# Ledger of designs, part 114: designed miniproteins, single chains, continued (4)

Each design is a single chain, and the fold is of that chain. pLDDT is the mean over its residues in the fold that is shown.

## One batch from the design tools (miniprotein)

Design m15957
Fold by ESMFold2-Fast:
Structure m15957 (fold): chain A 74 residues (1-74)
Amino acid sequence: SAADRRRAFDVEEGRLFVEAMERLKTASPEEQARIIEEFERRLGEVADRHGVPPEAKAALIAEHRAQLEDILAR
């Protein structure tokens, strides 16, 4: 069902975000930009695989990127 597909996406999205956040906490400054870029790419691929509309995908990636950049700004 659509609900099951959305739930599967939400689980994968959450895993990617937690993984990126964990890596950023221990990353050198040189690694930080690469981790964020990898996260954006992987999240986009997961969104495409689960049929997330382009507008929702763009907004989702932007929101998560902003949250990760917030962690780096602290």
Scores: mean pLDDT 81

Design m15958
Fold by ESMFold2-Fast:
Structure m15958 (fold): chain A 80 residues (1-80)
Amino acid sequence: KFKEVADEALAPYGLTAAEFELASRVLENPLTDEQLRRMAELAGVTPERIRAAAERMKANPELFDEAAQRVADKATEYLK
């Protein structure tokens, strides 16, 4: 499953694929606490974990651009 590949690619950065996706969305579009809670419930993660991931990504955007590229590279390998 691609989710497993993405989770593996993000493990060195201390993130799951769901945490990375939702944190990226929070940084791209401001969400209310209520919207974040609903999205976290749908993804099976906690709002606290998403906020922590977003803070880490905001603090070091270059590192997390690298993480996104690593996921993209793994997706390409997965589709071989």
Scores: mean pLDDT 75

Design m15959
Fold by ESMFold2-Fast:
Structure m15959 (fold): chain A 68 residues (1-68)
Amino acid sequence: PSLLERIVELLSRSSNPEIRELGQKALRLLEQYRATGDPAARQQAIDVLRQVASLFPDEFLRIVEQAA
């Protein structure tokens, strides 16, 4: 899987319910992108990741390091 897919998967399983909800949203958008090829869905998934990075920077960095 890509780095983006691994990050989204880890976010969707977070113990923090706010991060988990955002991660699940990003996962649905990424699945939509994979099914349809819609670049807007991919961009929306990335925008959700940017939101997590802004609201929860330390936790987001930990998840990115774990995904790499």
Scores: mean pLDDT 86

Design m15960
Fold by ESMFold2-Fast:
Structure m15960 (fold): chain A 84 residues (1-84)
Amino acid sequence: HMSMEEKLKEKANEAISLAVKTIVEARKQGNDELVKKAEEILNEIRKLYYEALDSKDPKVMEEAMKRIDELKTEIEKLLAEAQA
């Protein structure tokens, strides 16, 4: 279903953009540990996105979107920490 693939792509791109912003802020602050945590989450988002696309299964795509939302929440917490 094209609509499901587009939703997955939009969620993945949003989370990736947020993760990249968090990495940039953490690097600016010299917080190497925070950079590593944000990079790990970025890699997990990419893995989830490509595995879901390869599955061709709408249920797998839906579960991937839920996990990406959870990872986005984790990144938002790290971004707040980087800005504190």
Scores: mean pLDDT 85

Design m15961
Fold by ESMFold2-Fast:
Structure m15961 (fold): chain A 80 residues (1-80)
Amino acid sequence: MLEEIKEQIRKVLLDHGVPEEVAEKAVDAAIRAIEAFGLTPLGASMASAAVRNVLLEAGVPRDLALKVAQDVEKILLEAG
């Protein structure tokens, strides 16, 4: 289950044109949030925020970072 979620998050990042190195950092941040907060609504929100922060720090435009973070949150809410 976590492996499928990890691949779905990676695919969303790559489909939006996020570079592979940044995508891997964002995926790792999302998984760490899920491990800390569980596959819950809170965990989904924390993972989404972690992805957004990684993307913004890497220079991804705010609009794109927000859209990707929303897609990640949707994936996690559907999995929980």
Scores: mean pLDDT 83

Design m15962
Fold by ESMFold2-Fast:
Structure m15962 (fold): chain A 60 residues (1-60)
Amino acid sequence: SESEEKLEEERKEGEERKKKGIKLKNQEILDEIAAKLREIGDAIDAGIKKGNLAEGLPSK
């Protein structure tokens, strides 16, 4: 049953790769969140500068 042994080996490799992928994905998600936060910061900065109002908002 060579097919059965090969299927078990492929399953082990898949499980190990999944665990590794989950940790990598968590790091990727954190990086994505950081990038989005930067985008929001830039948008707020542009809005304040363009609005020429800054009333009640901290200016640079």
Scores: mean pLDDT 66

Design m15963
Fold by ESMFold2-Fast:
Structure m15963 (fold): chain A 104 residues (1-104)
Amino acid sequence: SYNEEVLSLLEKALEKLEQGDVTSAKSLIQKAIQILKDNGGDSLVISALEHTLRLLDRGDVDGAKRVLELVIEGIKKLLEGKEREAVRLFTAAVLLGIGRLLDL
């Protein structure tokens, strides 16, 4: 499924951020966004990932990692058939991203 491909890309992006490789992380996140758009993926997930890219552009690596972790957990819940829990996690990711961006 495209959700499994997106999950793999985002887990790799998180690993790259932990290594200080922001450029590779951004590239992986951009690829995940494109896959989501091409497959009619959740607009909350796309929004949260776009906020993650903006946080990385502003140097807020910690904020970006926190948003990304919520998205990863949400996709894991989707793959388990827990759509309601996934939507809650995606909503939390969007709100965290907005909150972090407004503090700048």
Scores: mean pLDDT 91

Design m15964
Fold by ESMFold2-Fast:
Structure m15964 (fold): chain A 57 residues (1-57)
Amino acid sequence: ARETLERVLELVRAGLTSVAAVARALGLSPRTLSEIHRRHTGVAAGDLVASLARADL
């Protein structure tokens, strides 16, 4: 949920730029990360990592 998205932001800032790497670091499957992403953004999971890597949050 929200806490997981905050964690994703921290990991992307630390240099993790792939959905698979972020999911592994969080102890989640890529599927679970994609489901969390859909709940909050409604777009593809791959776009999440690309967007977060570009967005300074």
Scores: mean pLDDT 62

Design m15965
Fold by ESMFold2-Fast:
Structure m15965 (fold): chain A 81 residues (1-81)
Amino acid sequence: MLDTSDEVIREALALIYLAIGKKDFEKGNYEQAAESYLKAVELAPDSPIAPEAYRNMAEAFEKAGKTELAQEYRKKADELA
């Protein structure tokens, strides 16, 4: 199993990707924002970061016009919240 220090590093990287995604979202780069949020989930799937990233990803997909994907990721966020 990975060391707890690796978990801390992964959570820190996930927070960085959340910040990158939020920046892209504010610029109107919704698909890039969704990609950054996905990386945050992949780095910290068992963390409170994951439902937040899924919620933000759903909003990014809504803004990109991908309504079905937005609904799917919103459901994932609700299930993990």
Scores: mean pLDDT 80

Design m15966
Fold by ESMFold2-Fast:
Structure m15966 (fold): chain A 88 residues (1-88)
Amino acid sequence: MEEEEKRLKELLAYYDAKAAQATQALQAGDEDALRQVIADFYGRVAGITRADLDDLIATTDPAEAEARNAALLARLEPFVALLKEIRE
């Protein structure tokens, strides 16, 4: 119904806004702003926190870093699938 369409449009608008903010931060060379935008986005759509990202960066074992990165990407999969369906 209409409520479901509104929720999907709000999610898409949120994604577009965060993509624009990330692009602006990249162009400015502001790593902290970029990390915050990514953390806000992933926190809302996949439950990934800034602490999860900081833990990944602090991980010195390459195998553990790869496993942590794969786990974070797996959390994002349902959102990526939803975006593909909406934009199809």
Scores: mean pLDDT 67

Design m15967
Fold by ESMFold2-Fast:
Structure m15967 (fold): chain A 65 residues (1-65)
Amino acid sequence: VTRLVGAAIDLIGLAFEAGISVARVLDSGTIIIEAKDEEEKEKAEKVAEEFEKRHPDITVEVRLV
């Protein structure tokens, strides 16, 4: 759980570089990324893929707003 908070900070950095927003970090170990359109959703999915390589034990979901 504490590791999840640190991972969320890393994810925010990746999202900032890609120009997307991070919606929420859930206490169940799930992180949600929100995309405003389909182009941003593709960018968010790539950010999630990079994040999973760093933190393979954390679940990431990408959603279209």
Scores: mean pLDDT 69

Design m15968
Fold by ESMFold2-Fast:
Structure m15968 (fold): chain A 67 residues (1-67)
Amino acid sequence: MPSDEEIKEEIIKRAVEKAKENNGVITREELMEIVKEVAEEYGRDAEELYKKFGDEIERAVVREILA
């Protein structure tokens, strides 16, 4: 089973890729869909993951898009 850190990194990676396809924009709804997809793939609860990492994920995605 991947670590929480690895799951977080996978969510950030997919969110950044999604944002790049949309001129650097990602909605909260699209971000939540990615969290749900990754959570389902790894047998985790999407709500728990977002509660634990949501702010860190949003901050990392914004930094990656702006860099």
Scores: mean pLDDT 79

Design m15969
Fold by ESMFold2-Fast:
Structure m15969 (fold): chain A 88 residues (1-88)
Amino acid sequence: SAAREELLELFETDPEAALLLRQLAAVVVTAYRAGKLEIAEYNRDLLAEEAARAGLDALAAFVRSAPLEEAVARLEELRELLTKRFLS
């Protein structure tokens, strides 16, 4: 997907920005799984802002427009992708 490709490119060019997005995604996912929907929504908005600031327009657009449940599922996938890249 476009969001996946943007994130992998960001990891190569600016790994600190990629780590920040990974951390925000982890907060959104964890808050959602704990039933803390207001915290999940707040951090989803922060993630979209930081993604847009980093030039990840496809990720930012998806995170802003998707239903929270779909955004969480996608963010968990992308978070796992980045975690594997940082550990390899």
Scores: mean pLDDT 82

Design m15970
Fold by ESMFold2-Fast:
Structure m15970 (fold): chain A 92 residues (1-92)
Amino acid sequence: SEMELIEPEELRKHLDTVSAGMVVSTANNQGNKLSEELGKNITVKLGVSTHENPTIDDETLKRTNSILVQVYFLDEEGNIIDTRNLYIHSSE
């Protein structure tokens, strides 16, 4: 396993406020829309990866110039029902 799932709000500890806010807002808005379309509760999680391409460092995201964040949408039982990619730019 080379990926860890985190709460969207944990990203705010690793990225600048604007970049983290955009990712968290986009992911939550997508989750809310999916919840309305399916008529059930959806939980949003973010995937952090240490793969070489794309490479995301979960401890130093704020030092990464460009990161790919994988967004996971989970149903009420915790099953992954959809995934999306978000590209963000982070600065030190």
Scores: mean pLDDT 67

Design m15971
Fold by ESMFold2-Fast:
Structure m15971 (fold): chain A 68 residues (1-68)
Amino acid sequence: AREALRERVRETIRELIELARKGLKLYKETGDEGIKRGAEMTIKGAESLAETIGDEESLKEVEELKKE
């Protein structure tokens, strides 16, 4: 049960990271500050979930995304 829940949360984190990357790319194409804000909020959500489950790999990916 615990392992299955952790894996499902990891998949959700990956989906949020992918959504944030798409938002950052769209921001670079459009210059829309609202899109940038949305991407930053999505990154924050992914970070909070990764911290909650203690997933070091997801936290590293979020940190790399924040530096871009």
Scores: mean pLDDT 80

Design m15972
Fold by ESMFold2-Fast:
Structure m15972 (fold): chain A 92 residues (1-92)
Amino acid sequence: MIPPLELSPERRAALRRRFLERAEKLFKEHGIEMTDEDKRMLREILDGMIAFGLGTAVALLAMWGTVDPRISDDLLEGLIEELERLAREAAA
């Protein structure tokens, strides 16, 4: 199976760092301190975007929001918006 998005290890690491920094800011704005488990989940969601595209990452975020009561609809929307920005950056 050929991976749908070809990113260098350096670009992938930079993309992960940007997403985590933006997500941490969003969590803080919603009064939530981001845990190591949250960081792990966010990395897996970003890996899903890299492997399968933005739609997969959005679906994973939506499922996480269903099971984690800390994840409000507003926080979920903000995370989706940041993933969309990163997807555009990765495609450029």
Scores: mean pLDDT 79

Design m15973
Fold by ESMFold2-Fast:
Structure m15973 (fold): chain A 60 residues (1-60)
Amino acid sequence: SEIEERLRKYKELVSDEEFKKDLLDFLKTKLNASDEELEEFSKLSIEEQIELFVKRVEEY
């Protein structure tokens, strides 16, 4: 997936903390994710966060 490739390149340029924050901010502001969804997402590993984020963006 082009989205996954771009996301992995971005991860190499920023800290893990900044990367996770940016994904959460996008889910909240652009995909209208609930507070519960954001909390569950924040508990995932970075790899699981990338996989779920790509799926959510592609299903939008």
Scores: mean pLDDT 82

Design m15974
Fold by ESMFold2-Fast:
Structure m15974 (fold): chain A 84 residues (1-84)
Amino acid sequence: MVEIEGVYDAEVAREAVNPVSGAKITLYTGVDEEGRPVLAVVRIAPDGRYRVDVYAAPSEEAVRRAAAGEDAPLTFLSHKEGTL
């Protein structure tokens, strides 16, 4: 399982699987070390390669809207790639 550095109290907000590629996409909502709302987008390919993108949100409402696929003001914080 992918550990998301800097994201605390992570909860799964949404999951999807690309039926053609088999890649799993999971959206996590959580907070950073200061308790600020964050959204993490985790993509895992069938070969075990993963990508994590972390975004800051101005509010919990903005995180919830973004996780639902709605427009929300997000700030890109970090990107990490690796293999499981």
Scores: mean pLDDT 76

Design m15975
Fold by ESMFold2-Fast:
Structure m15975 (fold): chain A 71 residues (1-71)
Amino acid sequence: SEVEELERKIEELEKKIEELAEKIAEYDKLTAGTPEERREAILKAAEATMEMILATVEKLALEKEREKLLK
């Protein structure tokens, strides 16, 4: 089923978003590092944030496709 395929992909993206959000929170808690380690953490948090935005956009597109199939 097309709906089942979309639901699986949506679930995968939801898990990815959760994992990225957790990583961002972990990087944000790095307060005891050297200036270099803190800069690296900020860059990794920015990269994870961008990935999370892209995954969220993809999820929304798939949810719209699922809604279209369920009408």
Scores: mean pLDDT 82

Design m15976
Fold by ESMFold2-Fast:
Structure m15976 (fold): chain A 98 residues (1-98)
Amino acid sequence: SEETRKAVIEALERLAEVAEKALEQGLSPEELLALVRETAEKLIEQYGNHPEVAAALGTVLDLMEEGIRNGLSPEEIVEIVKRYIEGLKYAEELLLKS
């Protein structure tokens, strides 16, 4: 639904904003993941009527955890998150035009 798509994008954008602010503050990869996870939990509660939000935020957390396991820098981890969100927004735009 359009409401669900908007909820997912809004939640992901808020998560990305928190991740970028954490990067600006010089947080470690583990501290950045902890802050983003806390934010994701609050967003899942806020968007409780949209289970797709929990799934999308879970995917971002999984990507961040994978990045940490592979020794990526905080900057590289945030870049992966941003690219994932931009790709999802692009896919939504294509689906709306189809």
Scores: mean pLDDT 84

Design m15977
Fold by ESMFold2-Fast:
Structure m15977 (fold): chain A 120 residues (1-120)
Amino acid sequence: MEEEEKKKKIEKILESVAYEILGVGYSIEGKEELSLEYRKKGVEISLSVDPNDPYSLAALGRVYEKEGKYELAKEYYEKALSVSSDSDKPFILRQLAKVYKKLGKYEEAEEYEKEAEEAE
């Protein structure tokens, strides 16, 4: 049972990596919409293995940001921040500041930028 569960997790990780490679390939071809679609598929598989992985949550936030879905990007970056280590926080805080600016929330954006500088 435990070995089959480990095998299934490894298979999902490999599938996630394959989608990431496809996403990079489409980006090189200038097909950004397809690139984002495949990166999103890879990240969703990674989150099915570890739903609290801060890197996968931040990566999904970045995908939504690139799609112009700033409210969804905000939600996923906030989730990433809540589960991130102190070393990961400056990056996520800067992404939140950028998203808050896109939402027209300039005061909150400045606060997140200051937090990011202080967290370094």
Scores: mean pLDDT 83

Design m15978
Fold by ESMFold2-Fast:
Structure m15978 (fold): chain A 88 residues (1-88)
Amino acid sequence: SDLEEAEKILKEIEEIYKEAVEIFKSITDPSKILKAIGLVLRLMGLVLDARLIIEKAKQGKMSPADAVKQLQKIKAQAEDILKELKSL
C-alpha cells in the first residue's frame, strides 16, 4: 500500500540521518565540524518533517499517495545533504 511505501521511505530517511551522525562523529577538523553541524541540523529537520507527513497520512489529513510523493522529495534532499557531508 502507499502508506507502507511512505513508512519505508521514512525509515530510509532516518537511516540517512544515522549515517550522517556517524560521519559527523568522525570529523576532527574544527572548520569542517562547523559546516557539518549545519548539515546535520538540516537533516534532523527533514526527519521531523517526514515523521509529521506520516502522522498526517495516518490521521487521514493527507492522502498516502501525496505522503509518498512528499517523502520522496525529502529523501532526495537528505541524500544531497549526506553527499555534501561526505565531501567535507
Scores: mean pLDDT 91

Design m15979
Fold by ESMFold2-Fast:
Structure m15979 (fold): chain A 68 residues (1-68)
Amino acid sequence: MKTYHLRIVEGGPVDMGEVISYLNQNPRIRSTALDENTLEVTVEDVPISTIIGMLENMGVKVELVSVD
């Protein structure tokens, strides 16, 4: 299991609840908002490129801040 902290750098302002709901449609992804521009995403066997691609589909670009 990996936990990623992702900061929104382009595409804001966004509805963070909608972003979280969209990511959490995948049962291997658990996401939560740490603040208005920062997501905590915990994954089981899902590559970070999948998360980034899902966010890009919503018009959101993110930067990786940290990995657990």
Scores: mean pLDDT 81

Design m15980
Fold by ESMFold2-Fast:
Structure m15980 (fold): chain A 79 residues (1-79)
Amino acid sequence: MLSEEEVMAAVLHALKWAQKETGKITDEEIEELKKLPVKEMVERAVEKLREIAAETKDEKIKAKLEEIIEQLREMLEKT
């Protein structure tokens, strides 16, 4: 099973990547998510990334976001 620390690190990495590539998530939003229990943090991060993917017109970035969302969902199931 994945540790909570490994899951949290993966979520934070995904959110920071999305922030860098799209600018549609703030440092403040990431810090707010870090205050949540790991399961709720993953669920809210997935919802936010899904929203960003829906609004993204760059097909390459959208595809990468969808891959990240699937990876985070799989990690949540293994926790």
Scores: mean pLDDT 81

Design m15981
Fold by ESMFold2-Fast:
Structure m15981 (fold): chain A 80 residues (1-80)
Amino acid sequence: SMEDVEEAIELLSKPRLDEEEQLRLAELIKKHPEEVARALLEKFPRGEILGRLASLLSHSIPEVAEAARLLVEKINELLE
């Protein structure tokens, strides 16, 4: 839903996330990967998006890292 996408963008806009917020973000990305990717590209500079996602790609929680990889894949598909 648009509400889920807006929540994901709000979380991605925060300078740091606690563990609960990181898991919630991963859940939202997995539910709406293309919609979150589209919203990020519309709202943020590409360099800023890549910087934010870099920390998540290296995350110790596999679910968070997997969601970040999925989001990067969708962003790359949209930029084709």
Scores: mean pLDDT 81

Design m15982
Fold by ESMFold2-Fast:
Structure m15982 (fold): chain A 97 residues (1-97)
Amino acid sequence: MEELREKIEEAKELLKEKKVTSEKKPVSKTLLEAEISLGLGLIAYSLNMPELALEHIKKSVEYLIKYLKENKELSEEEKKLIENMLEEAEELVEELE
């Protein structure tokens, strides 16, 4: 739990430092993998599998950190998506404790 909360905070800090561009960016495979992992975490949570839920949420946050470190600029859509995913991850972590 503590390690995952620290990763979520790292991702939030990285997100605050990003510049927003009005240019359309191609769909990111890394962001898609983050969404898929978060969805799997939600499914595992609904099936009362908390350890598996945490593993998938952790993978999602790690993909978000990877994307944020590799990209200096985000589209407005990407920034909102990442903000929403981090909020969902944080809420799920609180419910699993």
Scores: mean pLDDT 84

Design m15983
Fold by ESMFold2-Fast:
Structure m15983 (fold): chain A 100 residues (1-100)
Amino acid sequence: MTMEERVRQILLSEVSEEVVEEIFGLLEEIIKGNKEALEKLLELIKREKLTIGVVAALEQYLLSKIKDEEVKEEFRKAIAELIENGEVRSLKGIKIEPLP
């Protein structure tokens, strides 16, 4: 199984095939260095409320394909900020609240 096939199977557990194709379209643009596609992917992650497992799979795929170190670092920072802000869920529809 290719990395792409594995990521597609993970995405299909959380979103429809139509959304999977939208995500892969954005991934291809990000790999080409399109920074606007990165912003669109981050908005899609928030819109679809993707779990941390799916987001981690997307991060690993992109970091394996992106050749530009600046784009890799920008992506790592953006994903870290999403996680720190609680915009990524540990399970679909479930948010882990830190104890006060």
Scores: mean pLDDT 73

Design m15984
Fold by ESMFold2-Fast:
Structure m15984 (fold): chain A 55 residues (1-55)
Amino acid sequence: MEELAAERRAFLAQVAAEYAEAKKTLGPEDYAKIAQRLSDEIIALSKEVQKKLAE
């Protein structure tokens, strides 16, 4: 359980870093595209975590 929590924190830290970098370097259109991709990745990871917790 703690290993799963650490994995989630590492992933969220990576996502936050990519968000901050995209926000600084990209225009609003490109930022919106990356935000959508990251949202999809977060949803996918959330579903995987739910599956593992349900087992």
Scores: mean pLDDT 72

Design m15985
Fold by ESMFold2-Fast:
Structure m15985 (fold): chain A 81 residues (1-81)
Amino acid sequence: STYERAAEVLGVPASTLRRALEAARAGDTAGAAKTLREIAERKSGPVRRGLLSAADAVAASPTGAAAETVLRNLLHELSKM
């Protein structure tokens, strides 16, 4: 699945990404962004930059649906690596 591939690329359990999406959907955009920033601390290069950019976009999202869209786009890009 997209979750499993993205989780493997990031070196985290798929449940971590699932919880971030659930937080975003529930309107906890700050919590979802925090999870992405914590993952970014252990990454470098384009993956780190992508995570930080996505975290900023998630935190700035006006709705949970907008935040979910940002996260799904990030997971899709990571799943292609």
Scores: mean pLDDT 86

Design m15986
Fold by ESMFold2-Fast:
Structure m15986 (fold): chain A 68 residues (1-68)
Amino acid sequence: HHMIDENLRKIKENQELTKLMVEIQKKLREKGYTPEEITAFLRELQRRILEADSWDEKKKILEEALNE
């Protein structure tokens, strides 16, 4: 019920999102994707994340990309 708890959740979610995006970029590079392909992939991921209305949906999108 504390406002502080909700704010901490948002901060952790934003940090986790950033970490997952960095890990995805690294894995794509390791798989031999070109810089242009990586940029296009990340742009599409960002668009999907912006379309998602919940953190659970955003996290699933990022985790799916990371697992591939």
Scores: mean pLDDT 78

Design m15987
Fold by ESMFold2-Fast:
Structure m15987 (fold): chain A 71 residues (1-71)
Amino acid sequence: MTEAELAAALREATEGLLDSPVETHTLTTEIRREDGRVVVTIDLTEGGTSREAVAARFREIADELERLAAE
């Protein structure tokens, strides 16, 4: 998956998260490159972070991935 495709997927996940009845989450992310491919691991569990804060974090990751795709 390209950085641009992954950014698009994260933006779709953001919309789904904001429509979710689950209000709080804990988000752990790892971004790495493997054989010229970008690999992103996202673990989302129950926690004290609001849906809006997690959504904002997804947007930040998507923005960073789009920036990397432009380089």
Scores: mean pLDDT 68

Design m15988
Fold by ESMFold2-Fast:
Structure m15988 (fold): chain A 68 residues (1-68)
Amino acid sequence: MSPMERFAALLRAALPLLSPELQARAEEILTVLDETGDLAAAQAVMATLSPEERAALLRALIEAQERL
């Protein structure tokens, strides 16, 4: 599995752990990743997240990794 496919899978697994607002941002990241196949384009969306949103997303990704 590519690093992008792994990231997309983890992000999808993390969706239920996120607030509705952060789920929308995560879906934007997934859409960009699916459309472009470019991690840098996905990172540009991530750069628009607040520090609090970024921290919550990382926490959810870690939790999703532990459950897989």
Scores: mean pLDDT 78

Design m15989
Fold by ESMFold2-Fast:
Structure m15989 (fold): chain A 60 residues (1-60)
Amino acid sequence: PEPKVKALSDPVFTRDADGRYTATITVELPDGTKETLSATAATPLAAFEALVAQIQALSA
């Protein structure tokens, strides 16, 4: 099934002082609440994959 969580912005990638990458996105939950989700990992791809996993979990 498609995620019931709606993306309100494109994911933003930032590199922190520790050399880690944080992927951040603002989403709207099914109840109308806006949430900012973020995931930090050693690579941009890993951060994005972790972020997608959070969105999938919220849709279950």
Scores: mean pLDDT 77

Design m15990
Fold by ESMFold2-Fast:
Parts: C-alpha cells; sequence; structure tokens
Structure m15990 (fold): chain A 74 residues (1-74)
C-alpha cells in the first residue's frame, strides 16, 4: 500500500469515527485524503463538547495525518 493510500485509509477511519460521535453523515466514499481531514477538522469542536478527552486525542491524530499528507503532496 502506498503512503498516500495508508493516509487516506486512516483519514477515512478518523472521519467515520467523528461522524458516529457527532451523529453527522459519513463523508463521501470518493472523498480525497484532504477532504476527509477537512471534514474531521470541521467537526472536532463538536467532539470536544461531547467528550473533551477523546476530542483532544482525535485532534492530535488529525494533526499527525495532516503533517504526513503535506509531506506526500509536496
Amino acid sequence: MSELEQIRAEALLLASKIAKITGKPNPPVDASPRELLEYSKSLLPEVEKIDPELGKELREALEELEERLKEVEE
């Protein structure tokens, strides 16, 4: 699996987890890694209101994925 494919898979899992926590619909199945990360980022404040500790953990995971994606895209 390429690094980009791995990042997308992890971003999709993160976005799906956030969707379940917030009660929002899942991201589109054809969403790019960047779109998945932006979806997650937009909903993190809602996760933090529901579970502040989990929200912090997911924010850190998102930041790591954003950095990895930046290195692959550059």
Scores: mean pLDDT 81

Design m15991
Fold by ESMFold2-Fast:
Structure m15991 (fold): chain A 107 residues (1-107)
Amino acid sequence: MMSEMEFGVALVHLAVLRTIAKKLKAEKAVEIVDRYIEKVVELLRNAASFDPDEARKLMKKLVKEANIEVLRAMLEEGIDKEVLLTFLKNSKLDEETRKELEELIEK
């Protein structure tokens, strides 16, 4: 697949995460998502410099890091653990990433 497609998928994922944070009034989480969106957009400017496999790995890493940092911010802002667990169950995350995030919420 083209490198631009991997960036597009990451941006859609981050946009969904931002919408959830905004609906939950998690202001700090919204700021964190906006930071990751800006980082992905900056990398997209140089998308032609990336091998498609490298772009995919980088985008997966950034989305995983964003999910972890945003969930921590939501927990710190007092968002209910059950709401966050419901979000994870409805996300299209791989089993290992989902388990890691569930454990982070349950601690």
Scores: mean pLDDT 74

Design m15992
Fold by ESMFold2-Fast:
Structure m15992 (fold): chain A 69 residues (1-69)
Amino acid sequence: SERERLMERIARAAGIQHQAGDDTPLEDIARVGATYARSRGLELDPEELKRRIQELLERARKTGEVLRD
């Protein structure tokens, strides 16, 4: 779905920033991401988005993956 694809893209962008040394709290990144999604006509729950970002970062840490576009 478009919602799922946007969620994945936002989570990946946030993960890339965190791996690059951005220490912004995930709650704040998720809030900004949800606002962006709303501007695109999609409703994303910031709490769900935060969990998605955390899961992506944990998976990348476990596998040694460097997140990128």
Scores: mean pLDDT 81

